# Designed miniproteins, single chains, continued (4): the designs that were tried, part 39

Each design is a single chain, and the fold is of that chain. pLDDT is the mean over its residues in the fold that is shown.

## One batch from the design tools (miniprotein)

Design m13331
Fold by ESMFold2-Fast:
Structure m13331 (fold): chain A 100 residues (1-100)
Amino acid sequence: MVREEALKLIEEAIAKAEEIPAPPEALEIAAQPDTELLGVYRIDGITLILYRRLDAQGRPVEALVGFKDGKGVGAVVAAEGLDPKQQEVMRKYIEEFKKA
């Protein structure tokens, strides 16, 4: 069960970061179907984009994606009903985020 831990990491990352106006990368994410931009933040030269989407069953999925110099540097996804492969990927991101 990884959704609650991912949500805590998102909250901790946002609490340490400063909210900024949406850059082009955030607007591209917001243009996707069933996607809501929740906020954009900056910490240590990394831009953090928080958005919410619905999965195939209409359940909310929150994602925090990091960009540095226009390149993706990490992501944390909070979702219910992830398959075992998705759960393993998210566990690795959580472990890497805790080490940083």
Scores: mean pLDDT 71

Design m13332
Fold by ESMFold2-Fast:
Structure m13332 (fold): chain A 94 residues (1-94)
Amino acid sequence: MEEERKKKKEELEEKLLKYKKEAKEKLDLPDEVISDIATIAALLGISIEEAKELYEKGNEEAAKKLLEHAEEVKESDPVLARRARAQAEELLKK
């Protein structure tokens, strides 16, 4: 159980870095905005373009989608669910 959680956390971090690199190549935006869009895309498993559209709708809409996805995956991927909730809380503070 603990080894599986560590592996899932490492896989998620690697996925986040991959999406951030892709977002930097596709988007001509400030690094902070690119980071938020890439994180949303990685956590929801959607394209950078779809994550950008969601981000442009506002922080509340993006946070809502992240929280809905976290509830859906909380049993199958608790690491992803926790990270999605954390990102939603961060967006709502902005």
Scores: mean pLDDT 80

Design m13333
Fold by ESMFold2-Fast:
Structure m13333 (fold): chain A 88 residues (1-88)
Amino acid sequence: MEKIKESIRKASELFKVPEENLELLLEKAEEMYKEGLEEGVIKAVLAEVIREVSKNPELSEEEIRKKVKEALKKVEEAKKELEEEEKK
């Protein structure tokens, strides 16, 4: 978990994410980790959300939560497609 949090903090600093949004992203990372999601998946989801927040720093907490859900779905779909290619 600490490595995930450090990566999120570094990415948020690089993309100039507001402190309030950083706290929410760290909260979401902990939730995903507790749900048993892989470190790589958590990092990929949060990297996408950080990118979106950097383009629109006025995003509300609710909008950021929605972006996390959308990014998670996209990352899981991409992983599933890769696994299906390997089964052929």
Scores: mean pLDDT 75

Design m13334
Fold by ESMFold2-Fast:
Structure m13334 (fold): chain A 87 residues (1-87)
Amino acid sequence: MLTKEEAVYQIALELARKEGPENVTPERVLEAAKQRGLTDVTPEMAEKAVEKAKADIEGDEKTRLSKKNIEAQVQARKAAEEARRLA
């Protein structure tokens, strides 16, 4: 079961991916949360979720290459050490 904050964040993230981060407002997130049966969602929770979702969407593209480069380096290092261990 997701916490209310996590559920609201997922709704904000989905809206940001579909409509674009610039078109996601706390009010729109509150409406979507209400349609999904989430009660007691506050405007503060929606604002926090929108801010986090926008940051994550922007960060995803910017860190994609950096994160994949780090992961590739880690995998190459593990393969080299395993080959050395088997020799």
Scores: mean pLDDT 72

Design m13335
Fold by ESMFold2-Fast:
Structure m13335 (fold): chain A 83 residues (1-83)
Amino acid sequence: SVLEYLEELSRDENPIVARAARAALELLKKMLDPSLSDHEKAILTVSAVMVLMAATVELEDEAGRERLREAARRLLAAGEEHL
């Protein structure tokens, strides 16, 4: 589950990874609103992916970048199942 993985990353030792994961989780929580259109949910998914990918630019640690890229891949896969 992408939510479980992001919750794990929100407790990451690297503060940039943890912050990006928390921001992505907040965007995903908005997607749980059943009043949102598929278009609005797509925008939230893309925004969450962008937050994770932007954080990789700030990281010197390749392992941290890989964790954020994995979270982004899981988000994209989950988004395609619902879009």
Scores: mean pLDDT 81

Design m13336
Fold by ESMFold2-Fast:
Structure m13336 (fold): chain A 69 residues (1-69)
Amino acid sequence: SDLAGLLAQLRQAGRDGQPVSHILALWQQAAGVPGPEEYKALFENSDRQQLLDLSAELEQAVAALRAQI
């Protein structure tokens, strides 16, 4: 899934201490984030635990971005 892939890339870039420009480039490439249909499919087919895990990954990715700014 595009969202999970994006979160993994952002999280890894943050962990590797990539420069802000690199992280922002990854974010810009993800300007094609999943459309509403793809996002709904992810949520409809995920159990609560998978959604919580994804939320935690998002929080970690955002924290990594903030740490780089």
Scores: mean pLDDT 57

Design m13337
Fold by ESMFold2-Fast:
Structure m13337 (fold): chain A 77 residues (1-77)
Amino acid sequence: GVAPSVSRTLQAGESLRDVLESMLSDLKLDGTSEVGAILWKAHSFDVHARKGTLDELYNYFKDLAEPGDVIQVEPVP
């Protein structure tokens, strides 16, 4: 079966890279695996979606992600 998606609320002082790595670990994936990721903004109702590896997702989201935002990741086929 396909692994379920995981989500996490970003908190002040957390490393986004560590959050993403932890979420991939919960899916039994590593940083070289491609996943889909969605960032749900807490204060603007904006949604940002990207597919990629941990490094690609970190580089995309690092300037967008703020405390209180929810990030969701899911495996890709």
Scores: mean pLDDT 81

Design m13338
Fold by ESMFold2-Fast:
Structure m13338 (fold): chain A 64 residues (1-64)
Amino acid sequence: NSSKSSYNFSLKLNFQQVSSDSSRMNTEMGPDPETYRLTTYLSTQDNGNDTFGRSSYDSSQKKS
């Protein structure tokens, strides 16, 4: 409202502050944003692997 940039800036500041406020965020938000990102990435990749494996299997069987 009125300050579109201010709202967007708040989001950026919040993200930046999360990394800076590691000590406090560790207690409230979690251990580490890097760990969360990595864990989420790995979890997503693991699920994706199922699709990839299935695609590879189907493709291989089809060529057979």
Scores: mean pLDDT 49

Design m13339
Fold by ESMFold2-Fast:
Order: structure tokens, then sequence, then C-alpha cells
Structure m13339 (fold): chain A 87 residues (1-87)
């Protein structure tokens, strides 16, 4: 299902998050999934943008371009799934 794919992608994204940011990222991811489950896709998109921005900032601070690229790839797939769910 779309929700199962989102959960898997978020788990992968959380694994890329530095340990010091991981708890905050996990909480944002949980709120995102809850918004998706209730059909609040506007809130879900906003929360996901926040998560992606935070991960991007953390990766740039660490000069970890590989993590930044993978986060962007995951972000594109999550955006595609959210667009499919708006149908």
Amino acid sequence: SALEELEKLLEEMLSLTPEEWRETARRIAERFLEAVRRGDLETAERLFDQLLAMLGWAALERNDLETLERAQEIGRRIAEILEEMKR
C-alpha cells in the first residue's frame, strides 16, 4: 500500500539522519504519517518539507553530500506518492 511504502521510505530517511537530530526527525515523521492516515495531505506535505529541510541542513553542516543526494531521492518518491494519493 501507499502507506507501507511511505513508512519504508521514512525509515530509510531516519537512518540517514545524524543521531542528535534523529528523535526530532522521528517525531516529525510520525506526525506526517498520522496526517496521511487522516487524509490531511496539506499538513503531510508541510511536515515532510520540514523534515527534508532539517535533514538537508544537518547534511550540509556535516559536508555529507551523499546523504543529501539520497535524502533528495527519497523526497522525490514521497512527493510522487502524495500526488498519487490526491487523485
Scores: mean pLDDT 82

Design m13340
Fold by ESMFold2-Fast:
Structure m13340 (fold): chain A 77 residues (1-77)
Amino acid sequence: SEVEQASREAAENIRKVAETAEEVIKEVKEDRELLRERARRVIERYRKEGEENEEGRERILEVAERGERELEEWFER
């Protein structure tokens, strides 16, 4: 998945620059914000798919709403 690939590359980059705390903090902050936007796009795509598909639409929309609430809660911490 794209999240797994981003996580792996982020981990490798952090390992390479671990000696400079300020640089590591900057990269983690930027990567976190990028992951948040990517996660929002995934949830939005599922929401749109749910709107299009009559079968399972209610379930998909409910899961998307829950995911949006949980995502915001996680990143507000």
Scores: mean pLDDT 66

Design m13341
Fold by ESMFold2-Fast:
Structure m13341 (fold): chain A 68 residues (1-68)
Amino acid sequence: MEEKTKEAIRKILSGDPKEILEAEPLVEETLRSGDELLEALVLMALGVQLAIGNEAAKEVVERLRERE
């Protein structure tokens, strides 16, 4: 799980819309893992991209909310 979360954070922090969208399944898997620290880290990375107006990060967050 840590390797997948690390990959997700790397893709998100790249700022590349394609990489951020590719991180979606890795983010979802991290959230399903029950590891609160890894969940917090991946959500913080998404939050950084949302703060700067990255539309791909917004799309990922919207899709994750729909799965609740």
Scores: mean pLDDT 80

Design m13342
Fold by ESMFold2-Fast:
Structure m13342 (fold): chain A 84 residues (1-84)
Amino acid sequence: MSKEQLDKEVTEAMETIAVSVFKIAIEKKPDDLAELAEDLDKMAELMPDSADIWEILSKVYEELGDFDTARKYQEKAEELRRRR
């Protein structure tokens, strides 16, 4: 697994996760959303420079009602996008 292959695989997984996040958020199932947040935290550890992962994490924590964590992840995503 090269870094280039990892980036592509993470991007594809990220799209799948984003769809799952929106489905769970719409249904307001906090247990499922909390498990998804943990999975996304692990992906952020693998791809800390991916603004998209931090943005998805921000949305997940916002739906969980953890607005402080959501804001921190949103700030991280914005910071990474500024480093284009």
Scores: mean pLDDT 70

Design m13343
Fold by ESMFold2-Fast:
Structure m13343 (fold): chain A 110 residues (1-110)
Amino acid sequence: SSEEKKKKLEALIEILKIAKEEFTKALEEAKTREELDEVIDWAVEYFLKVAKYLEEELNLPEAAEIAREGAKRLEALRKDPNVTKEDVRREFEETVEKLIKKLKEEIEKI
């Protein structure tokens, strides 16, 4: 139903905000390249799970594509020998902000 879809979208926005806070903490605590790579791998898996949920459960293929493109950009940073924490933070935050914006637009259509 429209009300159930709206509640799921609102819940996902709150989950994305919490994930951003948890990600920021994990990123700040990473002291080695190996630990940074683990944070990147976590973020990639997270966005791929979000994309699957958006596509399969919410029927939002455009929002799912935002999450997949975010994962792809993080995978590219994972392969960069010169990657910084700032590069990873920026990419994660931009993807989350784009997702929240898209989800708010979808709520307004309900």
Scores: mean pLDDT 90

Design m13344
Fold by ESMFold2-Fast:
Structure m13344 (fold): chain A 73 residues (1-73)
Amino acid sequence: DKEKEIEAKVLVARTLARLAMEALGGRVVREEVIVEGDKVTVIATGEDGTHVAVTVEGSKVTVSVGETEEEAR
């Protein structure tokens, strides 16, 4: 079921973004979820302005960190 697959990808991406932020000693204050077909991107913003972007696309999971949203991409 496609909806359950997307929900699972969103949960995985959100969990990874939160864990990555915690591993960096940060705290998530804002979260954006972007769903594009079978591709899910979650962008978490920390209190210090750190951005963590997690993308789940097919079998590929990408985690990026930056001082801005653009740098985390």
Scores: mean pLDDT 79

Design m13345
Fold by ESMFold2-Fast:
Structure m13345 (fold): chain A 80 residues (1-80)
Amino acid sequence: ADEARVEAIMRQVEAGLALLKSGGDMEGFKNSIENALSLASRLPEPVREQAIKEMKAKIEEEAPEAVDLFEKMLAEREKA
């Protein structure tokens, strides 16, 4: 189900946020977000858009300083 895929995506976001919050591991955070965006790219368009919004909301909640980085990563991935 698409819900299970969205849950897997959010687990990657949570893992990246944990690395960032516990040790400032920006590379680990970026790798986890890249994995989450890769999983999201396999979803149908309406569900993919919703998953991306949930990812952004979680990052804004837990690490607002990382939102600009997330937006940049998303933009670079959409252009590729």
Scores: mean pLDDT 81

Design m13346
Fold by ESMFold2-Fast:
Structure m13346 (fold): chain A 88 residues (1-88)
Amino acid sequence: MRQRMVSLLTAAALLVAGAAADPSEAELNAEALESLLEEIVELAREHPELIPEAIEGLELLRRAARRAGLERIAEALERAIEELRELA
């Protein structure tokens, strides 16, 4: 399961990077990211040992999104981080 978490976090990172490179696609990337974040939270709920890694990864992405001015993406990441902290 750890490999799956790394793959999901990598996909999330690519969506954030893509939106930062082309802000006109930020809305579509935000929708894709929101769906992916739901999968990350579900995986962490079933495997609580992955929660610290998930939180660390998403916090890095949230900082990157805020720096790039991707408000909706940053808000989606913050919501997922809050859900993960409640599971811990």
Scores: mean pLDDT 83

Design m13347
Fold by ESMFold2-Fast:
Structure m13347 (fold): chain A 68 residues (1-68)
Amino acid sequence: SLSPEEVVEQTKAEVDRLFAEGAPISEILQVVADGLRKVMASGDKEAFLKALKLAEEVHDRIWARLAA
């Protein structure tokens, strides 16, 4: 099984790949939501803060795409 830190790292890698492939925003958001749920279930505070930062960065990237 993956550690909470590994879940954050894999979620980031998958999100980066989906953005590079031009995947639908709904698919990117689903990946982020799934990663956040797994990290929240772990109770790991450091991993949770990293996951929140990742979610914020993803949100900013989506807003930039929609604002163009």
Scores: mean pLDDT 86

Design m13348
Fold by ESMFold2-Fast:
Structure m13348 (fold): chain A 81 residues (1-81)
Amino acid sequence: MEEEERRRVLEEIERELREIEELEERNPDLSEEMREALERAKEDLRGLAEALERGEVSVEDARRGLERFRGEFEKLKEAIE
């Protein structure tokens, strides 16, 4: 069951990465500061996915990281959109 939970978290991370890419595509005139913030967010998500795939973090730790990301991303979306 943890393997299924891990897979679901990885799918959520992939979805968040696609959402960031779509946001960048919709907003080509983003400030340099916003572009850097989104790039760091993508890097953090990729790192989280890799750590989870390697078993370096638990599913619970990964979920907490993803929830934290979602909170920060919501603030970024409010600033952009």
Scores: mean pLDDT 80

Design m13349
Fold by ESMFold2-Fast:
Formats: C-alpha cells, sequence, structure tokens
Structure m13349 (fold): chain A 101 residues (1-101)
C-alpha cells in the first residue's frame, strides 16, 4: 500500500529530526519532493522507498541531480530491465554506505 509506505517514511523522518540527524528544512524538502513524485507517477511502494533513500541522500549531501537521474530510471524503465536494475542497486549500495558512516 503506497499510503502506508508514505506514512512509514514520514515517521522515519520524524525520528531522524528528533535525533538531530536532519534539519527541519531538509525534512520538509524531502516530504515535498516525495509528494510531487507520488502525484506525478504511479509508484509502487518499493519505488517510493528507493526514491526516499535517494532523495534523503541528495538533500543531505547535495546530490539531488544524481538522485533524480536514478529515480528517472526507476519510474521510466521496464521492471525487468537488467542494466537499469544493476545501476539502481549499485547507487542504492553507495547511498546506504554513506548513511551508515
Amino acid sequence: NLEEELERIRRALRVMLERGEITEEEAEQIERLLEELVEKYDLTPDQLYFAYVFILDGVKFGNLEEAFEIIDLIVNSAPDNQEANEKIQKYLQEVLAKQNS
């Protein structure tokens, strides 16, 4: 359920705010960008989660242009596109490694 995934993301952002891991401005920007994507595209919950991870990285580290290039692959590529999936997974691994540092 897309709405349930969006609520999970909002809860995660609130926890990050409470811990001082992001600013209020960063949280507001992330929420706005995710809502715009949900309005523009018929996202799956998995696609919304990937978009969240990439936008969070983009906002925190100034990589928004790169994040949106990968999001464009997620929303515009066939689900079984091997090259697109490999590029998306590689970028996800790099983003998660930075967030755990």
Scores: mean pLDDT 81

Design m13350
Fold by ESMFold2-Fast:
Structure m13350 (fold): chain A 95 residues (1-95)
Amino acid sequence: SEELLKKIEALGESLYDIELKAYPKLNELNEDSKKALEFVLGKSFYEGLLRGMGEEVPEIEIPEEIKEALKKVDLKKLEEIGLGHYVPLLEEYQK
């Protein structure tokens, strides 16, 4: 679990950096929105990678810090930046 969380964190940071180059206004997101987006990107990528390889997707417990960040994510600001395509993904994780 700890090892998986660190892997998701590293993947999320890498994916966020790629998006930041395409959407510089991503720096205007509040800290909670950044944390939530990074985690969700990393987790979704990791799960997709495992499915693509025919591997079993482990149940990954969402850290409490990320659950709190998800409650405070600024979805409207993401749409304004041009990242509205991530809104459905973030809303799914809020459920």
Scores: mean pLDDT 82

Design m13351
Fold by ESMFold2-Fast:
Structure m13351 (fold): chain A 112 residues (1-112)
Amino acid sequence: MSYDEAFAEYLEQEKKSVEEGGKEARDLAIKAVSESFRTLAELIDLSMDPNASFEDLEKVIDEGIEKEMELVKKIAELSPKHKEELLKAAEEYFRLYRPIAREKAKKMVEER
């Protein structure tokens, strides 16, 4: 599966889970999106710090994935009919996302 296909599948499964789980699931999905933007902001800040290592950026990526997966698991608990498909789609998306994010972070450090 390509990264774009995995991302589209993750969004589709999250939509189904939010439709099943209602307002609480929707609020958790908004928190997951907010977590993605917070991770991006931290990566941008670290990329501008000449003392930050690649390992510092990798840690932010890994912590961001872990926090988003925690929120996705809570959404899955509110949507038992779509729980398995949501967790599978999210795991596949983050598995493909991680090496792409790491490669970009490595280039940002090397281009200083």
Scores: mean pLDDT 88

Design m13352
Fold by ESMFold2-Fast:
Structure m13352 (fold): chain A 60 residues (1-60)
Amino acid sequence: MEEVEKYKKQAENARKAIDTLRAEAEASTPEQQGAFRRGADVAERIAKEYEKKANELEKK
């Protein structure tokens, strides 16, 4: 796969991970909830960055 496709797929995976991490936080112990919430925030930033890079590279 080309770099643009890789970034788009990573962004999509990160978006899916956000939903999963939020659900995991709801079901987790109090000490783990903070970690899952931080993970979701990081995944959202990663998704946005990969989406931006994919768009930038695709424009050429």
Scores: mean pLDDT 77

Design m13353
Fold by ESMFold2-Fast:
Structure m13353 (fold): chain A 97 residues (1-97)
Amino acid sequence: VEELIEKAEELLEELEKAIEEGDFEKAIALAKEFLRVALELINKGAYEEALELLDRLLELLDKGIEKAKETDPKAALELEILRGIALIIKGVAKLIK
């Protein structure tokens, strides 16, 4: 569990940098990897930790979407889809808790 939390935090740091740099392909890939880690945390019963990390992901995705809308509408749409998936995962985690 601790190793998954550390990996998730590293992915959030990388995601923030990718968004700031306008590297939306990397941001999308990092967000997908983060969602896999979040699901593994939920599968291991780490619901509170997963929920906190998902909230941080949602904040970064909102920043990425706003930045991508002007220059890369396709990337903005993919980030919006990932945001929707994150919200569903968050809802499921709350239901299981």
Scores: mean pLDDT 86

Design m13354
Fold by ESMFold2-Fast:
Structure m13354 (fold): chain A 56 residues (1-56)
Amino acid sequence: KLSPFEATLELMRLIGDTTGRLIEARKLDPADRARREAAIQAEHDREVAEIRARES
């Protein structure tokens, strides 16, 4: 289990990681970028859910 403070720190780290992945995705052509961005968002949502589950 994570404390609320620990969960906040893990979420902040995850936001940084996801932002970096999205910036990298901007280097792709528009057709591939949308697919990559969707995959990054899906992974982000899964990781947020995992952090929240560990807090409970």
Scores: mean pLDDT 82

Design m13355
Fold by ESMFold2-Fast:
Structure m13355 (fold): chain A 71 residues (1-71)
Amino acid sequence: AMRTLDLEATAQKLREATGSPWSVERLAERLAEAFERHGARVDREKRTASGPQAALDAALTDVFLEVQRER
């Protein structure tokens, strides 16, 4: 299924879930980059990413692992 995620809200949830010292802005940028790498469409003006659920989940996993490796 196709989904749309808000970058700021997603970054905030990821920060809360991981306890990451990264800012929400840094996490949102890393999420945007990961979403683009996995073929999702990122609208930076609207701060959203849209794509298949599998692509969005893969991108989220990449950023989650990156954050955990820096701890």
Scores: mean pLDDT 83

Design m13356
Fold by ESMFold2-Fast:
Structure m13356 (fold): chain A 71 residues (1-71)
Amino acid sequence: MKEKIEDEIAISMARMAVAVAKLIAKRGKVEEAIKFLEEMKERILKLPVSEEAREEAVKILEEAIEEIKES
């Protein structure tokens, strides 16, 4: 089995992006934070990763976008 390091990188990128976006939103730049997460989602969709990793990473980003919108 291939170690799927690319899958781990995609998921880590999503989690790091959420942390950064939450800091941006905390400073009152909610629209900028949402745009950042949407751009990261587009980048992750273009990565050569498994469907499972892509779905997990996208879910992490989409849940964060919704959380920021509701804050």
Scores: mean pLDDT 80

Design m13357
Fold by ESMFold2-Fast:
Formats: C-alpha cells, sequence, structure tokens
Structure m13357 (fold): chain A 69 residues (1-69)
C-alpha cells in the first residue's frame, strides 16, 4: 500500500501527492482503515481520487492507496 497526502479538494474529487509510479486508475482509497473512494486519474506527480462524499476527506489528511485486485 501507498500513503498519500490530500493537497486539494474539488467537489467529490480530491488531489493526492502521488503519481503514476505509485498508483493506478481503479486503486482503492482508505482513510483510518475505511474504504472512502478510488483513484480516477493518474498524473506524473499527483493523482485524483473520487471520494463520493467530500465530508470524508479534507486537505492535509493522509490516505492509504491499495491495489484493486
Amino acid sequence: SVKAKVIGIDGNFATIDVGKSEVKIGDLVYKDGQLIGYVTEVGEKTSVINVGDSSLVKVGDTVEIKPFK
């Protein structure tokens, strides 16, 4: 698994500080052991996650990314 920091929020989407060398589209996103979303877009140094409920995450939070199997 990969730990990432939330660096931005836009609606139901959050930007995290890890990119294509660390995560893939469809990877699962956890906060405090709970599934909160999935990776929707992967960039060079940052990626975008869909949380669904934006109240579950805020800027500065640490999330854990796990491969979707």
Scores: mean pLDDT 84

Design m13358
Fold by ESMFold2-Fast:
Structure m13358 (fold): chain A 80 residues (1-80)
Amino acid sequence: VPQEKWQAFSQYLKQELKLHPSWLVPKQLTNGQELPKDDAVALKLLEDLYNEGGAVAIRELLLKAGISLEDATKAVSFLE
């Protein structure tokens, strides 16, 4: 996925959904450590997850964070 698409995704999360990318990072990916404070580090971890599970994996994280199916689908469309 091009860097520009990840930037659009991050902007949509912060501006429209009021959600920081770090809040989406599963605790398993941080090995029980605290959540990344840097959005760039969080986006890199989400990109690694996308490379393994695709858009579906990111959409499921958004749903678990309390985002509606409509908003989660729209956010993930920036990565497609």
Scores: mean pLDDT 73

Design m13359
Fold by ESMFold2-Fast:
Structure m13359 (fold): chain A 70 residues (1-70)
Amino acid sequence: KREEELERLRRAKAIIEAQMAKHGVPDELREKVLAAFDELLEAVRAGKPRQQILDLAQKVTDLKNEADNA
């Protein structure tokens, strides 16, 4: 279960990274989104509480929306 979640997040990170590069998102914003994904991956790997994982997922979404609007 946790392994499937980690694999899905790794694939999502790779897809979003490629999409941001293709759309010319500024490097600073791109790095922030990728760093937030790494925090989310680490939280899932470490088995952090569900609420903390949801908060980190929201952070990724917020940063990606910021990058998409830049």
Scores: mean pLDDT 80

Design m13360
Fold by ESMFold2-Fast:
Order: sequence, then C-alpha cells, then structure tokens
Structure m13360 (fold): chain A 79 residues (1-79)
Amino acid sequence: PDFFINLGKVLVGLRESGLEETADKIRALIKEAKKATQAGDFDTAAKIRQEIIKLLEEAKKKVPEEMHPLIDKVIAELS
C-alpha cells in the first residue's frame, strides 16, 4: 500500500470524526519532516515521525473502530 494514499485517507477520516485540528497538525508535521529530510537532518525527521505516531495513537482512541486498521498501518509505516 502507498503510504501517502493511506495517510490521506486517515487525515480525511480524522476530519470527519471532528479531529480537524489533529489532521492539520499531522499535515504540518509531514511538511516539516520533508524539509528536515531535504536538509539532511535525519535526526529531526525521525523525531517528527515519532510526534506524528503519538498524535495518531491519541486520535485512534477518539475515532470509530473501522478506522483502526488503517491508522495502525500508517503507524507501522512511520515506525
């Protein structure tokens, strides 16, 4: 599965579940991780990925169970 397609589906599902602020924060963190990677700052990129994982795990507690497998897949791909 394509990571960015799965991530996009998760972000849509978070917005539909009333977690628009969390979805926006994750999107912003993805952009910052990409900038860090482009700058060769892989330690910062790794820390940002861990922050995204934490946000996804917290969001998982607040969304329908039907979303859990897709969230788990995205977390695994970030780990």
Scores: mean pLDDT 85

Design m13361
Fold by ESMFold2-Fast:
Structure m13361 (fold): chain A 65 residues (1-65)
Amino acid sequence: MREIDRGIIELYIAVGATLGLFDVEIRDGEIVVYVNKKTEESEKLVEKIKKLAEKAGIKIEVVYL
Protein backbone atom coordinates (compact mmCIF):
# COMPACT_ATOMS: atom_id res chain seq x y z
CA MET A 1 0.00 0.00 0.00
CA ARG A 2 2.72 2.54 0.93
CA GLU A 3 4.78 1.57 -2.15
CA ILE A 4 1.70 1.81 -4.40
CA ASP A 5 0.93 5.31 -3.05
CA ARG A 6 4.51 6.38 -3.81
CA GLY A 7 4.23 5.06 -7.37
CA ILE A 8 0.97 6.94 -7.92
CA ILE A 9 2.52 10.16 -6.55
CA GLU A 10 5.47 9.79 -8.95
CA LEU A 11 3.01 9.17 -11.81
CA TYR A 12 1.06 12.39 -11.09
CA ILE A 13 4.34 14.35 -10.84
CA ALA A 14 5.50 12.87 -14.17
CA VAL A 15 2.19 13.86 -15.84
CA GLY A 16 2.49 17.41 -14.52
CA ALA A 17 6.13 17.63 -15.67
CA THR A 18 5.22 16.30 -19.15
CA LEU A 19 2.51 18.98 -19.46
CA GLY A 20 5.05 21.66 -18.44
CA LEU A 21 3.18 22.34 -15.18
CA PHE A 22 5.83 21.06 -12.76
CA ASP A 23 9.55 21.01 -12.18
CA VAL A 24 10.81 18.62 -9.47
CA GLU A 25 13.72 18.67 -6.99
CA ILE A 26 14.41 15.55 -4.89
CA ARG A 27 16.06 15.89 -1.46
CA ASP A 28 16.78 13.08 1.02
CA GLY A 29 13.29 11.90 1.99
CA GLU A 30 11.53 14.96 0.51
CA ILE A 31 10.16 15.89 -2.91
CA VAL A 32 9.84 19.56 -3.89
CA VAL A 33 7.33 20.31 -6.66
CA TYR A 34 7.61 23.68 -8.41
CA VAL A 35 4.34 24.69 -10.10
CA ASN A 36 5.21 26.65 -13.25
CA LYS A 37 1.63 27.57 -14.18
CA LYS A 38 -1.31 27.92 -11.79
CA THR A 39 -4.21 26.33 -13.72
CA GLU A 40 -7.23 24.19 -12.76
CA GLU A 41 -5.30 21.11 -13.95
CA SER A 42 -2.14 21.90 -11.95
CA GLU A 43 -4.22 22.61 -8.81
CA LYS A 44 -6.07 19.27 -9.20
CA LEU A 45 -2.78 17.39 -9.57
CA VAL A 46 -1.22 19.21 -6.58
CA GLU A 47 -4.24 18.36 -4.40
CA LYS A 48 -4.08 14.67 -5.38
CA ILE A 49 -0.32 14.55 -4.76
CA LYS A 50 -0.67 16.18 -1.31
CA LYS A 51 -3.44 13.78 -0.23
CA LEU A 52 -1.51 10.70 -1.39
CA ALA A 53 1.72 11.95 0.22
CA GLU A 54 0.00 12.41 3.61
CA LYS A 55 -1.38 8.84 3.45
CA ALA A 56 2.00 7.40 2.36
CA GLY A 57 4.05 9.35 4.93
CA ILE A 58 6.07 11.05 2.18
CA LYS A 59 7.16 14.65 2.66
CA ILE A 60 6.19 16.87 -0.27
CA GLU A 61 6.76 20.63 -0.49
CA VAL A 62 4.85 22.63 -3.15
CA VAL A 63 6.24 25.97 -4.41
CA TYR A 64 4.25 28.20 -6.77
CA LEU A 65 6.36 30.14 -9.29
Scores: mean pLDDT 73

Design m13362
Fold by ESMFold2-Fast:
Structure m13362 (fold): chain A 75 residues (1-75)
Amino acid sequence: MFSEEEREEWKELLDKIVEQLREELAKAPEEERPLLVGISVGMLRIIRGIAKLLGDEELVEYVDRKIAEIRAEYG
């Protein structure tokens, strides 16, 4: 598992990715939004896979929550 410090760094990175997506979507044409959502969800799935491989259940749950938020808001 990640250390508590490493987990916090990953959560911060995830929050930055989600915030960046929100900023991009705010100015993107409607037709480009599915692509931007797809790219961001793809990146989050990679991080989820790494967290799962390392047995970090808290980080897996955090990533799943972020993916669900993006999909509910923009998907």
Scores: mean pLDDT 79

Design m13363
Fold by ESMFold2-Fast:
Structure m13363 (fold): chain A 62 residues (1-62)
Amino acid sequence: APRGVVIVSDDVALARAVARALRAVDPTARILHVSPDPEEIAAAVARLRAAGYTPTVLVIVT
């Protein structure tokens, strides 16, 4: 299944930099950025699964 990635961070610039790096490695990956809210994370994971992606959650701690 194609890869889905949920980037969890309050830092929009850092999340965009990480998303760019991930797309350079896998241009087919679907990438979502959410704040560190459990409901937003759960909704993003569910959305990726419903779309047929295998979700990975990447938490950025600053």
Scores: mean pLDDT 83

Design m13364
Fold by ESMFold2-Fast:
Structure m13364 (fold): chain A 110 residues (1-110)
Amino acid sequence: SMVEELIKMQMLAIAASSGFYVALRALEKGKYDLAREEAESAARVTQQFLDMAKSLGADQKKLDKVQQIVDEILKEMKAENPDIEKIKELVDELNKLLQEILKEVKKLVE
């Protein structure tokens, strides 16, 4: 059911956003290993979201942009001196794009 897929995508978007915010919070507290683990987990959840969005006809350019942002977050998380403010900006941009993709997919299936 496309309606069930939309509900799953919304849950995946919430899980991805929450996961990256948990990673960011761990990073702010100097818990680098935990931050990396949580970011890697959130990246896997984001990949599930992207796979579902693609199957439902989402714009490939937006999916590619989400992947680019996730890759940049992971790269910054692995840096010797992670730029926390840059990661915050990337997480905010990611969340905005995930919501735009959800809104567009909803119009395609509803």
Scores: mean pLDDT 90

Design m13365
Fold by ESMFold2-Fast:
Structure m13365 (fold): chain A 108 residues (1-108)
Amino acid sequence: SEVREEAEQLFKEGAKKLKQGKLEEAFELYKKALDLYMEAKDWEGVARLAGALVLLGDIFYSQGKVELAKEAYERALEALEEMKRAGKATPEEIALMELIKEKLKELE
């Protein structure tokens, strides 16, 4: 699928930006990749991006970038909730959703 290939490319570019410390650029690329994986109903891709967004959110929070951390956690949670509605969430994804909800409460 061209959509899946584009999503994979965006994810790889985002991971490269993350490694370079370009966190905001990584976040934009991850959001684009996530949207494409969700459109393609590529739940393996969605799960990978949700994990990557949680990690990025943790990094933003450690840097005092609270609003970016919240956005990253919210985008990850929304994706996992959609995966759950599709009946594709494993116990690991459900546990990650609960962890994200706790992280978001700590930012209130």
Scores: mean pLDDT 90

